# Ledger of designs, part 86: designed miniproteins, single chains, continued (5)

Each design is a single chain, and the fold is of that chain. pLDDT is the mean over its residues in the fold that is shown.

## One batch from the design tools (miniprotein)

Design m18980
Fold by ESMFold2-Fast:
Structure m18980 (fold): chain A 70 residues (1-70)
Amino acid sequence: MKKKELAALAAQYELVQLGKVSEQDREEIVNIILTEDDVEAVRRRVLALLKKHIDEDTAEEIAERVAKLL
């Protein structure tokens, strides 16, 4: 599996299990992972969306895990 596809799949599963992020923002996060080539930009953009729904510490941990898969 390609790195971007694996990262997008992993993020999608984690966010569905968490149950706090809207479907629209989950779709936007997946799209960011698949289309953005700058790993730091992915981390920053994913973090910004997650902070709308969950606490900063959990959002930072998820964004960092996504970035490490890229």
Scores: mean pLDDT 83

Design m18981
Fold by ESMFold2-Fast:
Structure m18981 (fold): chain A 66 residues (1-66)
Amino acid sequence: DALEEAVRLARERGEENGRRLERDLGLPVEVSAEAVGDDTVRLTLRAGDVVQEALVRAADLLAAAA
C-alpha cells in the first residue's frame, strides 16, 4: 500500500544520494529505509563510522513522486 510505496521511494532516493557520496568520499555507503509507524519512513545512510538518519513523512514522499 501507500506506506510500502513510500519506503520504496525513500530507498531509491537514498541510493541516488549514496552513489554520489561514494564518489565524493571514496568509501562504500550503505542505505536503508524502513517504516516507523503508519505515516513515517526512516532513511539511514552509513559511510564508515558516520551515520546520518532522517525521518520523512510518507505523504511527502508520495507527493514528490506524483
Scores: mean pLDDT 79

Design m18982
Fold by ESMFold2-Fast:
Structure m18982 (fold): chain A 91 residues (1-91)
Amino acid sequence: SFYDKSLKEYKDLSEEEFKEKAPEVYKEIEELDKQVLEFSEAIRKMGDAPPEVLELARQIQEVVQKAYNGEMTIKEAIEEIKKLIEEFKAL
């Protein structure tokens, strides 16, 4: 399934082709991307973000990079980013 592959393997697919072949995965990635953008904006507005928040941001960026370079599956990346966002919400 698409979840068991990395984003690197799907880089040549158009947005339309991705939506057709993996609509559930596409929707989940789109929703997660929105949450990551909201997290980034929250950090930007803090000015003096705590070290714990900056470390979570670094970990999210690392997961995204690993997904795009083939070191992590889409499923693993989604699960890890969701955990990191929940850790931020618990702070």
Scores: mean pLDDT 79

Design m18983
Fold by ESMFold2-Fast:
Structure m18983 (fold): chain A 90 residues (1-90)
Amino acid sequence: IVEEVRARLDQLPPEARAHAERGIELMEKGDQLFKEGKYEEAAKYYREAVGHFSRAANAAPDDYKNDVLHLLTLATIYAVSGAIAAEKKA
């Protein structure tokens, strides 16, 4: 999902792209922390990623919503799942 969003970044307007990029960074950091067993920290990063992907989706113009919104929604769901998994292990 992260690589799919990354592939679509150049299709987003600057504001939406900035939020999507930040969401990717936060989710990748969350994944790294999760792999290291730092579950409480991972959960915080995943939750921040959720916020940024949601803001990216809201900033995306209608022309891109049918293609990009699905990917941003999936990224948001993935970040939520990561947060829940991390919180359960913390």
Scores: mean pLDDT 76

Design m18984
Fold by ESMFold2-Fast:
Structure m18984 (fold): chain A 107 residues (1-107)
Amino acid sequence: SMKEEFEKLKKQLEELIKKLKESLKQGDIDSAKKYAREMFEVAKKIYLLALKSDDKELLEEALKALEEAIKALEEVLKVDPDDLEMQFMLGVLHLMRGMLSWLLKKL
């Protein structure tokens, strides 16, 4: 089921965001960036699943998940604002969020 796959990905995203934030609290920027990369891969999977969905509720939940990923990545960039890889990933997340927002308005 697409909803079961989405819930699994959402839980993975939440766990990675927690690990990222804990790494930042400990001053471990390298671990925070590692979790940010893993978070980005899960966020892409959530985005692709949402694009295949005709379910407004799943689109709304996917949009919220992308917004949480964006906030987490912005916290990494507060510590290291010149990291081009993290800046690129943030840009891609904003594009994905924009696409889901546009699709949601058409429903």
Scores: mean pLDDT 90

Design m18985
Fold by ESMFold2-Fast:
Structure m18985 (fold): chain A 70 residues (1-70)
Amino acid sequence: SPLEEVKKAIDEGKSFEEIARLLAEKLGMDPETVLRELEREGIRLHIENPDLSEKEIFLKAAERVIERAR
């Protein structure tokens, strides 16, 4: 699962750019596009749910990007 791969990468301390690249490869998308979409969704999630941890925001942002890549 692309989401499980992202979760593992976060737990391993991979950079935001490395995670975006990994997700882009899994989805067949451009890494720069995935990075931009993750940042956009992360900002939205931070505004909507200020009590979420950084890890939770990143995972939810990745989930939204995966859903849209269909």
Scores: mean pLDDT 81

Design m18986
Fold by ESMFold2-Fast:
Structure m18986 (fold): chain A 89 residues (1-89)
Amino acid sequence: MTLVLLGRGVEAASLEEARAAARALGEEARAAGGKNVAVDALPNSEAPAYLEEAKKALEEYAKETGAKLEVVDETGDAPYTALVTYERE
């Protein structure tokens, strides 16, 4: 069973902000025990690059800290620990 331990969403308006938000979220998830982290785009977002950038930042952060952090594409109805949401510019 997947636990939702840190359900914090953050939004970003740029690629740099998406990276920073993802890293901050990854840091909180790691501090909470390294749980699943979901990265998703709002339905009206047309910038998939923001999603990829956030995922990459989370994955790199997990590797740097050694946390067992699973980055999940698209939240859907699946349980998640944390959510990074970005909006297109």
Scores: mean pLDDT 56

Design m18987
Fold by ESMFold2-Fast:
Structure m18987 (fold): chain A 53 residues (1-53)
Amino acid sequence: SLGAELRARRDARGLSQRQLATGIMSVGTLSAIERGRITPSAETLRQIEVALR
């Protein structure tokens, strides 16, 4: 799933959920996205993609 892929990419970068979420969203929202409970908007996904570069 998208959420599982984002989690794997974050783990590969050595980032905690707090570090990735900072300036974009709450840690709780990122956790929900990574677990597939929430589908992020295109803009939110773009911000996550930039942070994972």
Scores: mean pLDDT 84

Design m18988
Fold by ESMFold2-Fast:
Structure m18988 (fold): chain A 61 residues (1-61)
Amino acid sequence: SLLEEIAEKLVEKGILTEEQKKEFLELYKESNGRMLPSEILAKVLGISEEEAVKLLAELSK
């Protein structure tokens, strides 16, 4: 799935650990798909959504 691909790329980039990838995917499941990837990433890392959006932009490099 697209979200699992995003989570895997975040681990490859060193942004998430394997444990944080699991948390990322669990939060998406708990939200019933209503959370944005940036919101989930911000919550997992304890950062702002603005910072999370910037990190997600790294996946396109």
Scores: mean pLDDT 81

Design m18989
Fold by ESMFold2-Fast:
Structure m18989 (fold): chain A 74 residues (1-74)
Amino acid sequence: SLREELRRAALENMASLTTEDQRLQAEFAARGDARGLLEAVLEKKGVTEEQKKYDPNVQRAREVAAELERRLAE
């Protein structure tokens, strides 16, 4: 539960940060593989693609994760 609370808090914090801070946070998250953990949290919460579309915090985190995955992929 603590892990899920921390990831959820990170999503909320990203929404409250500036765009530069959010991108910097996402970059460090990629290095620490937090992107995969973020996706796992969304999956366990049962967030559908439609919900991700309507929830700004989820949508932003999802887009960031997708971009980081694209950069990581060969």
Scores: mean pLDDT 57

Design m18990
Fold by ESMFold2-Fast:
Structure m18990 (fold): chain A 87 residues (1-87)
Amino acid sequence: MNTSVRVTSFSLFEKDGVPYVKITVEILVDGEVVRTITRTTPLDKLEEMFNEILEEVKKDPRVSDEDIEQLQRSLDHILRIAREQQE
């Protein structure tokens, strides 16, 4: 059994003058998508949302620590890009 976790989409948008982020994360087992997690939050709450996504993914016993580290790296990269785009 081969498990992987991927960030499949990321979008930055504005609602009522407030910047928001929408992220979709997928859990795959043997190349098949078994779970999709979609979250939307104001940019100021992005780090809290990433922690919630990580905790949600960690609940799947098929997800390894290596998969969690890869997801964390992807989320950290997205966080940096999103904050730079606010300039």
Scores: mean pLDDT 80

Design m18991
Fold by ESMFold2-Fast:
Formats: structure tokens, sequence, C-alpha cells
Structure m18991 (fold): chain A 65 residues (1-65)
């Protein structure tokens, strides 16, 4: 549903914001990881002293596809 897509979109925006901040502060590409943990998808962006983690319910992530 739309609400599932909104929740997943909010996590996506937070991770993209972290990527932008890492690039702005370090001038380097961030380390990006994604994995499935049970019923959740875990997304992480790391660079310099910045580490951002986003968690999306697998059902919400599937609503985007």
Amino acid sequence: GEEAARRAGEVQRRILGAIREIKARTGEEPELTGRVEGDRVVLEARGGDIHARGVVALSDALALG
C-alpha cells in the first residue's frame, strides 16, 4: 500500500542524505551495504566518522517492487 511505500521511502531518503553528507565532508565514496535479517532489510552507509543505518520491514520493501 501507499503507507508501506512511504515508510520505505523515508528510510531511502535518510540513507541518501547520509551518502550526500559523507561525500561533502570526506570527498570520498561511502561504503554501502545491504542485507536481509529475518523479516527486515538493513541498509548502512559509512564514511569518515559518519555511520547511518536504516531498517525496512521486508513486506514494506517488497511493496516498492
Scores: mean pLDDT 76

Design m18992
Fold by ESMFold2-Fast:
Structure m18992 (fold): chain A 62 residues (1-62)
Amino acid sequence: GAKENLTLGSQAARSGNREDAARGAQLFGESFGPEAAKRAQEGAASGDRRLLSEGGALAIHK
């Protein structure tokens, strides 16, 4: 469910692991829409923790 996807996505974003962050972006997209997934994917691809965090925050505010 959405709570589970949020928890898993947040953990992945905080891990610093690029592959896990990409999976987290997928989970955010499934629950909170493509904008959250896009921000998290951009962070995962660049290794930018700020973009990963913004994706998670966007998901929470939906």
Scores: mean pLDDT 61

Design m18993
Fold by ESMFold2-Fast:
Structure m18993 (fold): chain A 86 residues (1-86)
Amino acid sequence: ELEEALAALREAGLDHPELIAALRALLAAKKAFEADQTVDNAIALIDALGRFRLVLIRLGLDPLGLTPEQVEAQVAAAKAALLAAA
């Protein structure tokens, strides 16, 4: 899965080191959450997704056209909702 995603990025000419690092972190957080669905693993996944989205914005690759402030607000809201539900 990770190697396939990395190969796809390289094929597209999008093999930026920061994007690769963010994608690796996101996939690691996803696997950890799939293995153990704890609040801590869910928070780590939300944080990794937010970081990945911020990298896409910096590289001009974000398909949703979100601002960094909108991503940070969404991450904070999701983490607050998760902690309140725990």
Scores: mean pLDDT 78

Design m18994
Fold by ESMFold2-Fast:
Structure m18994 (fold): chain A 80 residues (1-80)
Amino acid sequence: SPLERANKIVEEVLDLVVENYEKLTPEQAKKVKELLEEIGELHNQLVEAVEEGNLKEAEELTKKIEELAKETKKLIEEGA
């Protein structure tokens, strides 16, 4: 499901943040925080879309979460 896919990717990114956050520059840490806050907002919208049975919106929200998670992971990998 879109929610299961999003949850797996978010968990992977959060694990990377926990393991590498102290190695980030202040600028990278700020950007990671901003991306995680945006992912959190989109995840809340995804849960609502799934509860309403809006599969198209759930898929679009999941793709946005995947893109932001990929950006977050890249910043962490470049900072570590």
Scores: mean pLDDT 84

Design m18995
Fold by ESMFold2-Fast:
Formats: C-alpha cells, sequence, structure tokens
Structure m18995 (fold): chain A 81 residues (1-81)
C-alpha cells in the first residue's frame, strides 16, 4: 500500500521517495493525520509522537509543502529512530 511504502521510505531515510509518495498521497485528497499510526510505527520512538502530530497538523493545514513535510519526516526518523 502507499502507506506501507511511505513508512519504508521514512525508515530508510529516503528523502526523494518520501517526497514522491507524500505528493501522490496528498494529491489523492488524503490527510497526513490519516496515516499517523504508520508514521509513528516507522519512527518507533514515543518521544516522536508530539513532533509527528504537529507535523501532520501543519501539513494538513497547508502550512507545509509535500517537500517540506517529507524533509521533516525523514529528519524525525533519523533523530528519533
Amino acid sequence: SLEAELAQAIAAGDLERTTALLTELLAQGKRLSDFLASLLAAIGNPAAVQPVRDLARAADAGELSPEEAAARLVELGRQYG
């Protein structure tokens, strides 16, 4: 699934793939918050829960581009994973 591919890309630190998948997901009218459980599972650290929630909220509100959201997700995966 797209969500599983996104989780794998984040876990791998693959910025290009994460950006492509987020662009596709958001183009389908999906919200990042709908995938919160998969995003949190990919990172695997309770300390990341609030940062990931804040990121999903900002992305869903249109405050972040898919590229900015992808970069922050990969950074959180590296920092907390």
Scores: mean pLDDT 81

Design m18996
Fold by ESMFold2-Fast:
Structure m18996 (fold): chain A 109 residues (1-109)
Amino acid sequence: MREEVLKKREEAIKNPGDIEKYLELLRTMLEAGLVPKNFKEALEEAKKERERARKEGWSEKAVEKIWTSTLLNTMLSNPDETLVPMEEEEREALEEAIKILEELIEEEK
């Protein structure tokens, strides 16, 4: 499982903007029960951006996009490949991100 997560992470980094590659990574992390060590920090950063966007009156779709992009960009920009066991809050965040990315793929069809 760890090797699968790291392989999917490398594929996502090599294909910036490929939503399908991001989905493969997040689904693999969810199945493995593992997240990058910086995922908790990435989630806190994403939450701050979401709260700011909501206060500024952004649309819910724009709020979802900034939350998901902040989470993914912060997580993938860290060169540390250390994986840690997933906490319940992190599991919920992964499930939310997967749902948002699946909806984005449907909109591009």
Scores: mean pLDDT 83

Design m18997
Fold by ESMFold2-Fast:
Structure m18997 (fold): chain A 86 residues (1-86)
Amino acid sequence: MSEEELEELLEKVLSNVKDEEIKELIEDLVKGLKRSEETFEKAYKLLKEALEKLEKAKTEAEKEKIISELLTKLTELQIEYNKKEA
């Protein structure tokens, strides 16, 4: 997996986000998770799964739920990483 592939995947996910604050939070979380290969790979998988769900989503409410779940999972991944480094 290349950083370029992660950035393209991130842009596709963010195109489904209407709230600029949520976009910035997701971008910041992904930027932090890039610092290790393990968290980079996990973040890529989370973004890919979110995009697949977004493509199947039929309503704006479903898309918002998927984005909320993605934000939660990225935050949990960052917390897990910080605990390992403590």
Scores: mean pLDDT 80

Design m18998
Fold by ESMFold2-Fast:
Structure m18998 (fold): chain A 77 residues (1-77)
Amino acid sequence: EERRGRILSAYSEFVTALDQGDKDGAIRALERLREEVEGVEEAIEYVEKAIEAVRQGDYDTARQYASQAVGAGLRSL
């Protein structure tokens, strides 16, 4: 299923970027995730919180919010 694959791909890119300490890459991956969950307000809110957590260097909080965004996005399918 196309949208599911893109949501999971964006999340995978985000996790990889965080593991490498690449804040800019992590934010770009979260921006892609936001596009893939467009129309799901709950998921968008979690993506925005994850981006802010990455900017502040709180990677554990960013992972939690990104995971919640994926869950909300997948539930919308």
Scores: mean pLDDT 86

Design m18999
Fold by ESMFold2-Fast:
Structure m18999 (fold): chain A 78 residues (1-78)
Amino acid sequence: SKEEKEKLKEEARKILEEIAKELNMSLKDIKSLDDLVKALSEAGKKGLTELVDRLTQLFAELSDSPEKLPELIEELIK
């Protein structure tokens, strides 16, 4: 449902904000899929593996295709 998708988006945004804070970076620095992958790699190295795993799961649930991932990222960082 629309409400379920909005809750998943809010959870994904909150996790991205937490990861960005732990990495001492701004969400605005995550402008692309490549930037996201780099941030998740750095978060994993800092032991934030549960957050990385949950965010990956949320992206899989929110994105019906890989083509929509860049748009989803832009929505979450705005």
Scores: mean pLDDT 78

Design m19000
Fold by ESMFold2-Fast:
Structure m19000 (fold): chain A 63 residues (1-63)
Amino acid sequence: ELDEETREAIEKELKAVNLSSSVFSEIAKKYGVSVSTVSKVRKELLEEEIEEGVKLLEEAVLK
């Protein structure tokens, strides 16, 4: 089971390094989790960022 604090730390690391694939194993090792866990967090983060990006584009059109 992944702690919420660890998950938030992984999300911040992934955002800071522009989601490069080489970082997954480093983050997994740093936080003592599996690469699969980091990959799942990244997937959820990318889906969230895509949704937020669409909203920002709509706001830019409506201004």
Scores: mean pLDDT 69

Design m19001
Fold by ESMFold2-Fast:
Structure m19001 (fold): chain A 88 residues (1-88)
Amino acid sequence: SKLEEIRRKSAAGARVAAEGTKESLLVAAEQLMTFPESKEFGERLKELTEKDEEMGRKYADALAQAMETGEEGREKAEEVYKEALEKL
């Protein structure tokens, strides 16, 4: 179901945020890029993490929250990404 898919993606994102290493963030980005629905999120996570590990970690956390909360969370993840780009 769509709910199970969201829960699975959220759990993966939360784990990445918890591990907090550049390597784990890049692995999570690659995993997200294997799914058409999350490819853009994976590409963004990779871009931010390669430029700034802390920004990558912050985006991963926002993305995990987005996958749990649905529409409102998606808007927040988009905002975090835009703010990160403005600071780079």
Scores: mean pLDDT 71

Design m19002
Fold by ESMFold2-Fast:
Structure m19002 (fold): chain A 91 residues (1-91)
Amino acid sequence: ADEVLAAVRRFAPLVAEREGVSEAELEAGLAELEAVAPDLTPRQKAAILAEVAAVAAEAGDLELAEELIERAEEISPEAAELARKLVEKVL
């Protein structure tokens, strides 16, 4: 729980204050998440991506929100479905 919240706090600012995030910046952010919390389960990693997708959608970056949901789907299709529901709540 605490590690997931810490990862969200580090990753969310990358999307909240920008009009868009490049692929390189997204990959760097994901690599930093893995470095900070390497013991996260696939479900927990997908949950972090879901929370960040909601932040991106709230900031108006729907393209980035979809990219993050797609990344969550690569980890777990079930987690991607939860991410889509979370994004829908902020739209």
Scores: mean pLDDT 65

Design m19003
Fold by ESMFold2-Fast:
Structure m19003 (fold): chain A 63 residues (1-63)
Amino acid sequence: PPLRTGPEPLPDSVLRSLADALGISVEQARRAVRLARQGKTAREIGEATGLSETQARTLAGLA
């Protein structure tokens, strides 16, 4: 759309690259980014997705 409100979506290629770098699935990375955008903490994201707090914090910083 010509007008965008809110953060830019991460393209699927970026999510694949992050998933590979962190040793997780693309679906875990996508879910973590979604939860981060909802204001969830790295700890809550890790508990929901099975990621470590460090992995969740990395993805949250990119959301």
Scores: mean pLDDT 74

Design m19004
Fold by ESMFold2-Fast:
Structure m19004 (fold): chain A 61 residues (1-61)
Amino acid sequence: MSKEEAVEKALEKFPGYKVVAVIEFPDGYLIILEKKEGDKTVYRAFIYREGDEEIKDLGEV
């Protein structure tokens, strides 16, 4: 999938987050989202590799 499609899928899974980084590599994308929760900011990462059917949620980082 395209970088734009991967970002859209990540945001669809976690509404209210914002994209802070998209790191492109030859075979995919690493997407980092953030959300402010109370007095802290939480980060969540997703990875897509060429040949994957869906982006993979790496969890809170």
Scores: mean pLDDT 78

Design m19005
Fold by ESMFold2-Fast:
Structure m19005 (fold): chain A 130 residues (1-130)
Amino acid sequence: VEESLKKAREYLEKAEELIENGDIIGAVRHAIEAVEYLLEAVKEATEESLPEIIETLQRLGEVLGKLAEATKNEEAKIELLKALSYVSFARNYLQLALQGKLPLEEAKELAAEYLEKALEYLKKALKILE
């Protein structure tokens, strides 16, 4: 979990840098890697790691929002906004588990499903931009 979260954060930091430099394609590629590492972190999540995973998903959402705003291609922007929505769903289910309102294993399964959907839409955005 710790290694996967560290990698996710490194890819998100690089994605933010690439957005500032106008490299939207590079930023989307780094966001895809961040989602893949976050998906691994979610699958291995414990009650102790849950707050850090939720915080990293929040940062991913912020990066995807900035990507959508910076993107000039309207079709790619729509796919990025869909990815952002699925990241928000994943975060919300994990927050319910943190609050004791949903069993952790069920929240992990739902969050993983939504992150896989986010990954699908990010890959669609990348294909449109390429």
Scores: mean pLDDT 89

Design m19006
Fold by ESMFold2-Fast:
Structure m19006 (fold): chain A 74 residues (1-74)
Amino acid sequence: SLLDLIEALAASTDPAERERLYVELVGAVLATLSPEQAERVVLEVHRAVEALLAGRLEEARRHFERAKKLIEES
């Protein structure tokens, strides 16, 4: 599920696995959600990954939670 992919991405510590999970999540989001909803989810996931790479773990968590909320509301 999309939620499982977000959880896996949030828990990823290997750069190669993170890239693979990110690509898989974006593809799944684009295939399952409306274009408008997909854009919002992808933006939140992108911001979460940027924060995660910068070591801003609480900021990353908030963006992942926003992405999950958007998916649950779709």
Scores: mean pLDDT 85

Design m19007
Fold by ESMFold2-Fast:
Structure m19007 (fold): chain A 87 residues (1-87)
Amino acid sequence: SREALLEQARRQAEGLVAATREVVAGLDPEAAIEFLERRLAILEEERAVLEAERDSLPEAEVEAGREALDYVTAALEALLAEVRAKA
């Protein structure tokens, strides 16, 4: 169902954010900034692909993809700001 797809996407997004935070915790601030900036660039490329393909994908899949990308992007932007404050 649409709800099940959204819940799965949310859990995957939460897991990815948790894994990213763990990696960042082990890095010095400079390396953490470079890592996060690269991950944010990849997320922006993934968003562009999703939006380009939106009309050929099921609506529920596009919605789940957007929610996941928005969640991860916001979390990584917040983490990047936090790391920059420590640099």
Scores: mean pLDDT 87

Design m19008
Fold by ESMFold2-Fast:
Order: C-alpha cells, then structure tokens, then sequence
Structure m19008 (fold): chain A 75 residues (1-75)
C-alpha cells in the first residue's frame, strides 16, 4: 500500500507552534493538527480528522515532550 505523508510546522513570534500531519494510504486520509505553547507547562489543542469525523484533545508540554490527552469525537 502506498503511503503519502505531508508535514507542515509553523512557529509564531509569541512562541506558539503548529504541527500539521496529513497521511494518505490508499483511499484513507487522516489529518492531525497540534497547536501549543512551545514551553514547559505550555498548553494547546490537538485536532484529528479521519473518515469525515473530527476528534479533539487537550495538549500539555512537559520537559519538552508534547503530551496529548485521549481524543474525543466532536459532533
């Protein structure tokens, strides 16, 4: 199965970072976007789209590691 991955990153002057990952495998597309404050104790939000469904999760940064809570489906 052919897999295509597109990765985009952006950092603003105020220290917010956005990471976007789009993956295509056959007829399946998934999109992941994480926006967070790029500092220890920073907070943010992750959004995942798969098969036309949207999921969101809260994000925290601990010692340079981006920690994502379990995703929940958004109506």
Amino acid sequence: VEVEVRLETKTTADGKRTVKVDTRSGDRETRLEIEYEDKDGGTGKATREVDGRRFTANVTVVNGVVQVEPFREVP
Scores: mean pLDDT 78

Design m19009
Fold by ESMFold2-Fast:
Structure m19009 (fold): chain A 98 residues (1-98)
Amino acid sequence: SSVDKLAAERERLIKEESKEELEKRLKELLEKLRKLGAPEELLKRLEELAKKGNKETLGLLVILAEELIKALENGSEEERKRAFEKALEILEELEESE
């Protein structure tokens, strides 16, 4: 997905959803990721950022989780690896900026 598309979708979620709604949605997405076999280290990092994060961070984590679910359900093994690598890069950036 393009950076512009992710930024636009994040901004929409921040404007339309409450922090509580984003937290609930993210919790549901993380449970789905766990059932699909996402690495526990990745899930823990997402959960830790969600606990510390503002509404903007929560919106980004929701989009990231939805992209990972899409890759796990419909992607090739190579597409899944790329999705995880991209997710780890984004998580590292968020953790550095705290």
Scores: mean pLDDT 78

Design m19010
Fold by ESMFold2-Fast:
Structure m19010 (fold): chain A 60 residues (1-60)
Amino acid sequence: SSEEKVIARYLVSKGISEKVAEEAAKRLAELNERYRAGEISGQEHVEGMQKIIAEAKAKS
């Protein structure tokens, strides 16, 4: 998706490796869609984003 591409580009600009950024962007875009659909709370959304980004940074 266009959102995945934008997120992946942003993560690469922050020093995350391309492959790790692509996988993290996919997970973040899915999490954003679940939040927009009302399937998860704001707290679950924030915690999910933090976990995904922390894992991506640790792998890069």
Scores: mean pLDDT 87

Design m19011
Fold by ESMFold2-Fast:
Structure m19011 (fold): chain A 67 residues (1-67)
Amino acid sequence: MMEEYIKTLKKSTLTTARSMIALGMSLEDVELQIELIKENMIRKGVPKSVAEEIKKEALKLAREAHA
């Protein structure tokens, strides 16, 4: 179902954001990668509002982990 697909994408995106910060990527590069993940989600049929929400959570996580 679409709901399970979205839950999987959210978990994957948050895990990817954490991994990028843990590997020492700059916050700027991590933010660019999160934007590309959002665009890819929209291309695959995720609603724009949902993709933007996942992006906001991932960016918040990355910024908090970097601080």
Scores: mean pLDDT 81

Design m19012
Fold by ESMFold2-Fast:
Formats: C-alpha cells, structure tokens, sequence
Structure m19012 (fold): chain A 117 residues (1-117)
C-alpha cells in the first residue's frame, strides 16, 4: 500500500503540472498547495500518523477535484485516475462536504480501492 500511494502521488503531480500549463482555472499557487498536501499525507501514512489539513488545503483540493471531474467526463483517463485518487484521499481525511459531494467522493474512492484490491 505505501508503494502504491507513492506511485499515485507522483501520477497526480504529473497531471497537476500539465493542468497548470493548459487550464487557466488552475494557478501555480493552488497546484503547489495540493502537491504539498499530498506529500504530507504520504509521509503521515508511511509513519502511521494522523495529518491535519488546513482550510486553504481543503479548498485547493476541492478546486482541483472539480477540474479533474470535467476532464474525466471528456475521456481523460489520467484525469479520471487522479480524480479517483484525490477522492479517496479527501474521504480518508474526512474533509467536510455537502451530501452530493460526499456521494461523488464515495463513488470515486470505491472505484480507486477496487482497482488496488
């Protein structure tokens, strides 16, 4: 599981780097916040420690998630994988969300977990 998480973090970073160049909705600042958050989650997971996520980090994750949803609907398979991974991360972090958003997070997280099993 730790090795799989590391691979998914690196894949998500690659998708975010490409999105920053191609999608005007994703700023360099938001990209860096999300990447640092994912690295923090990865390190905490390796140590078996809890991780605290700031409101700024939560909003950055939600913003990226919406962009990834749109790209996944257009058939971008790497965006779909990143969407599934980020949904699993956000659900595991218990990030507060509305019922409709929680249903989507559970759906994509379940798809991600099935692919790992």
Amino acid sequence: EPEALEVEVERAKEVLEELTETDPRLSEETKEIVIETLEKVLEANKKGEDVEISEEEQEALKHVLEILKELAEKGDERARRALQFLSAVMLGLEIPAEEEELEELRKYSAEFMEELA
Scores: mean pLDDT 79

Design m19013
Fold by ESMFold2-Fast:
Structure m19013 (fold): chain A 87 residues (1-87)
Amino acid sequence: SLEEAIDRLIEAIKEIAKETTDPGEFLVRFQEKADEILAEAPPELQPELRRVYQKVVDAFIDALQAGASTEEIAERVLEVLEEIRKE
């Protein structure tokens, strides 16, 4: 389900944030995990998952441009995913 895919992204972000302090490494590792989840998703969920991934990337870039730390970036993208999960 879409909710299960979002839960997998939330867990991945939490783990990545514990393992790196570099925003660039965080983004690369997130994209690799997102691509893995997308590849395993049913075709009918893929368009919505791509939209979710884009929202996470947009939030990441906005936080990075605002001078946020990797931990603060992780917190912001987690907030975005939790908001999407509630819909």
Scores: mean pLDDT 82

Design m19014
Fold by ESMFold2-Fast:
Structure m19014 (fold): chain A 69 residues (1-69)
Amino acid sequence: SIQQELDALREELRSKSDEEQRKALVDFAKSKGLDPEMVADTFDQALRQGLSKEQAIDASLGVLAGQAS
């Protein structure tokens, strides 16, 4: 399921830099035919608002899950 893939992606992202996290989220969106720009914007905006990297990842994964529904 998409949720299992998102859970696996979240775990992989834990050890990555911000740039690598952003790239992995965008690449995942592209691979699934989802909107990579919306995911990138969500991640960038979360970090810009002073949210943690974990919160930025969770927000981005939420966008991916919503698009896949």
Scores: mean pLDDT 83

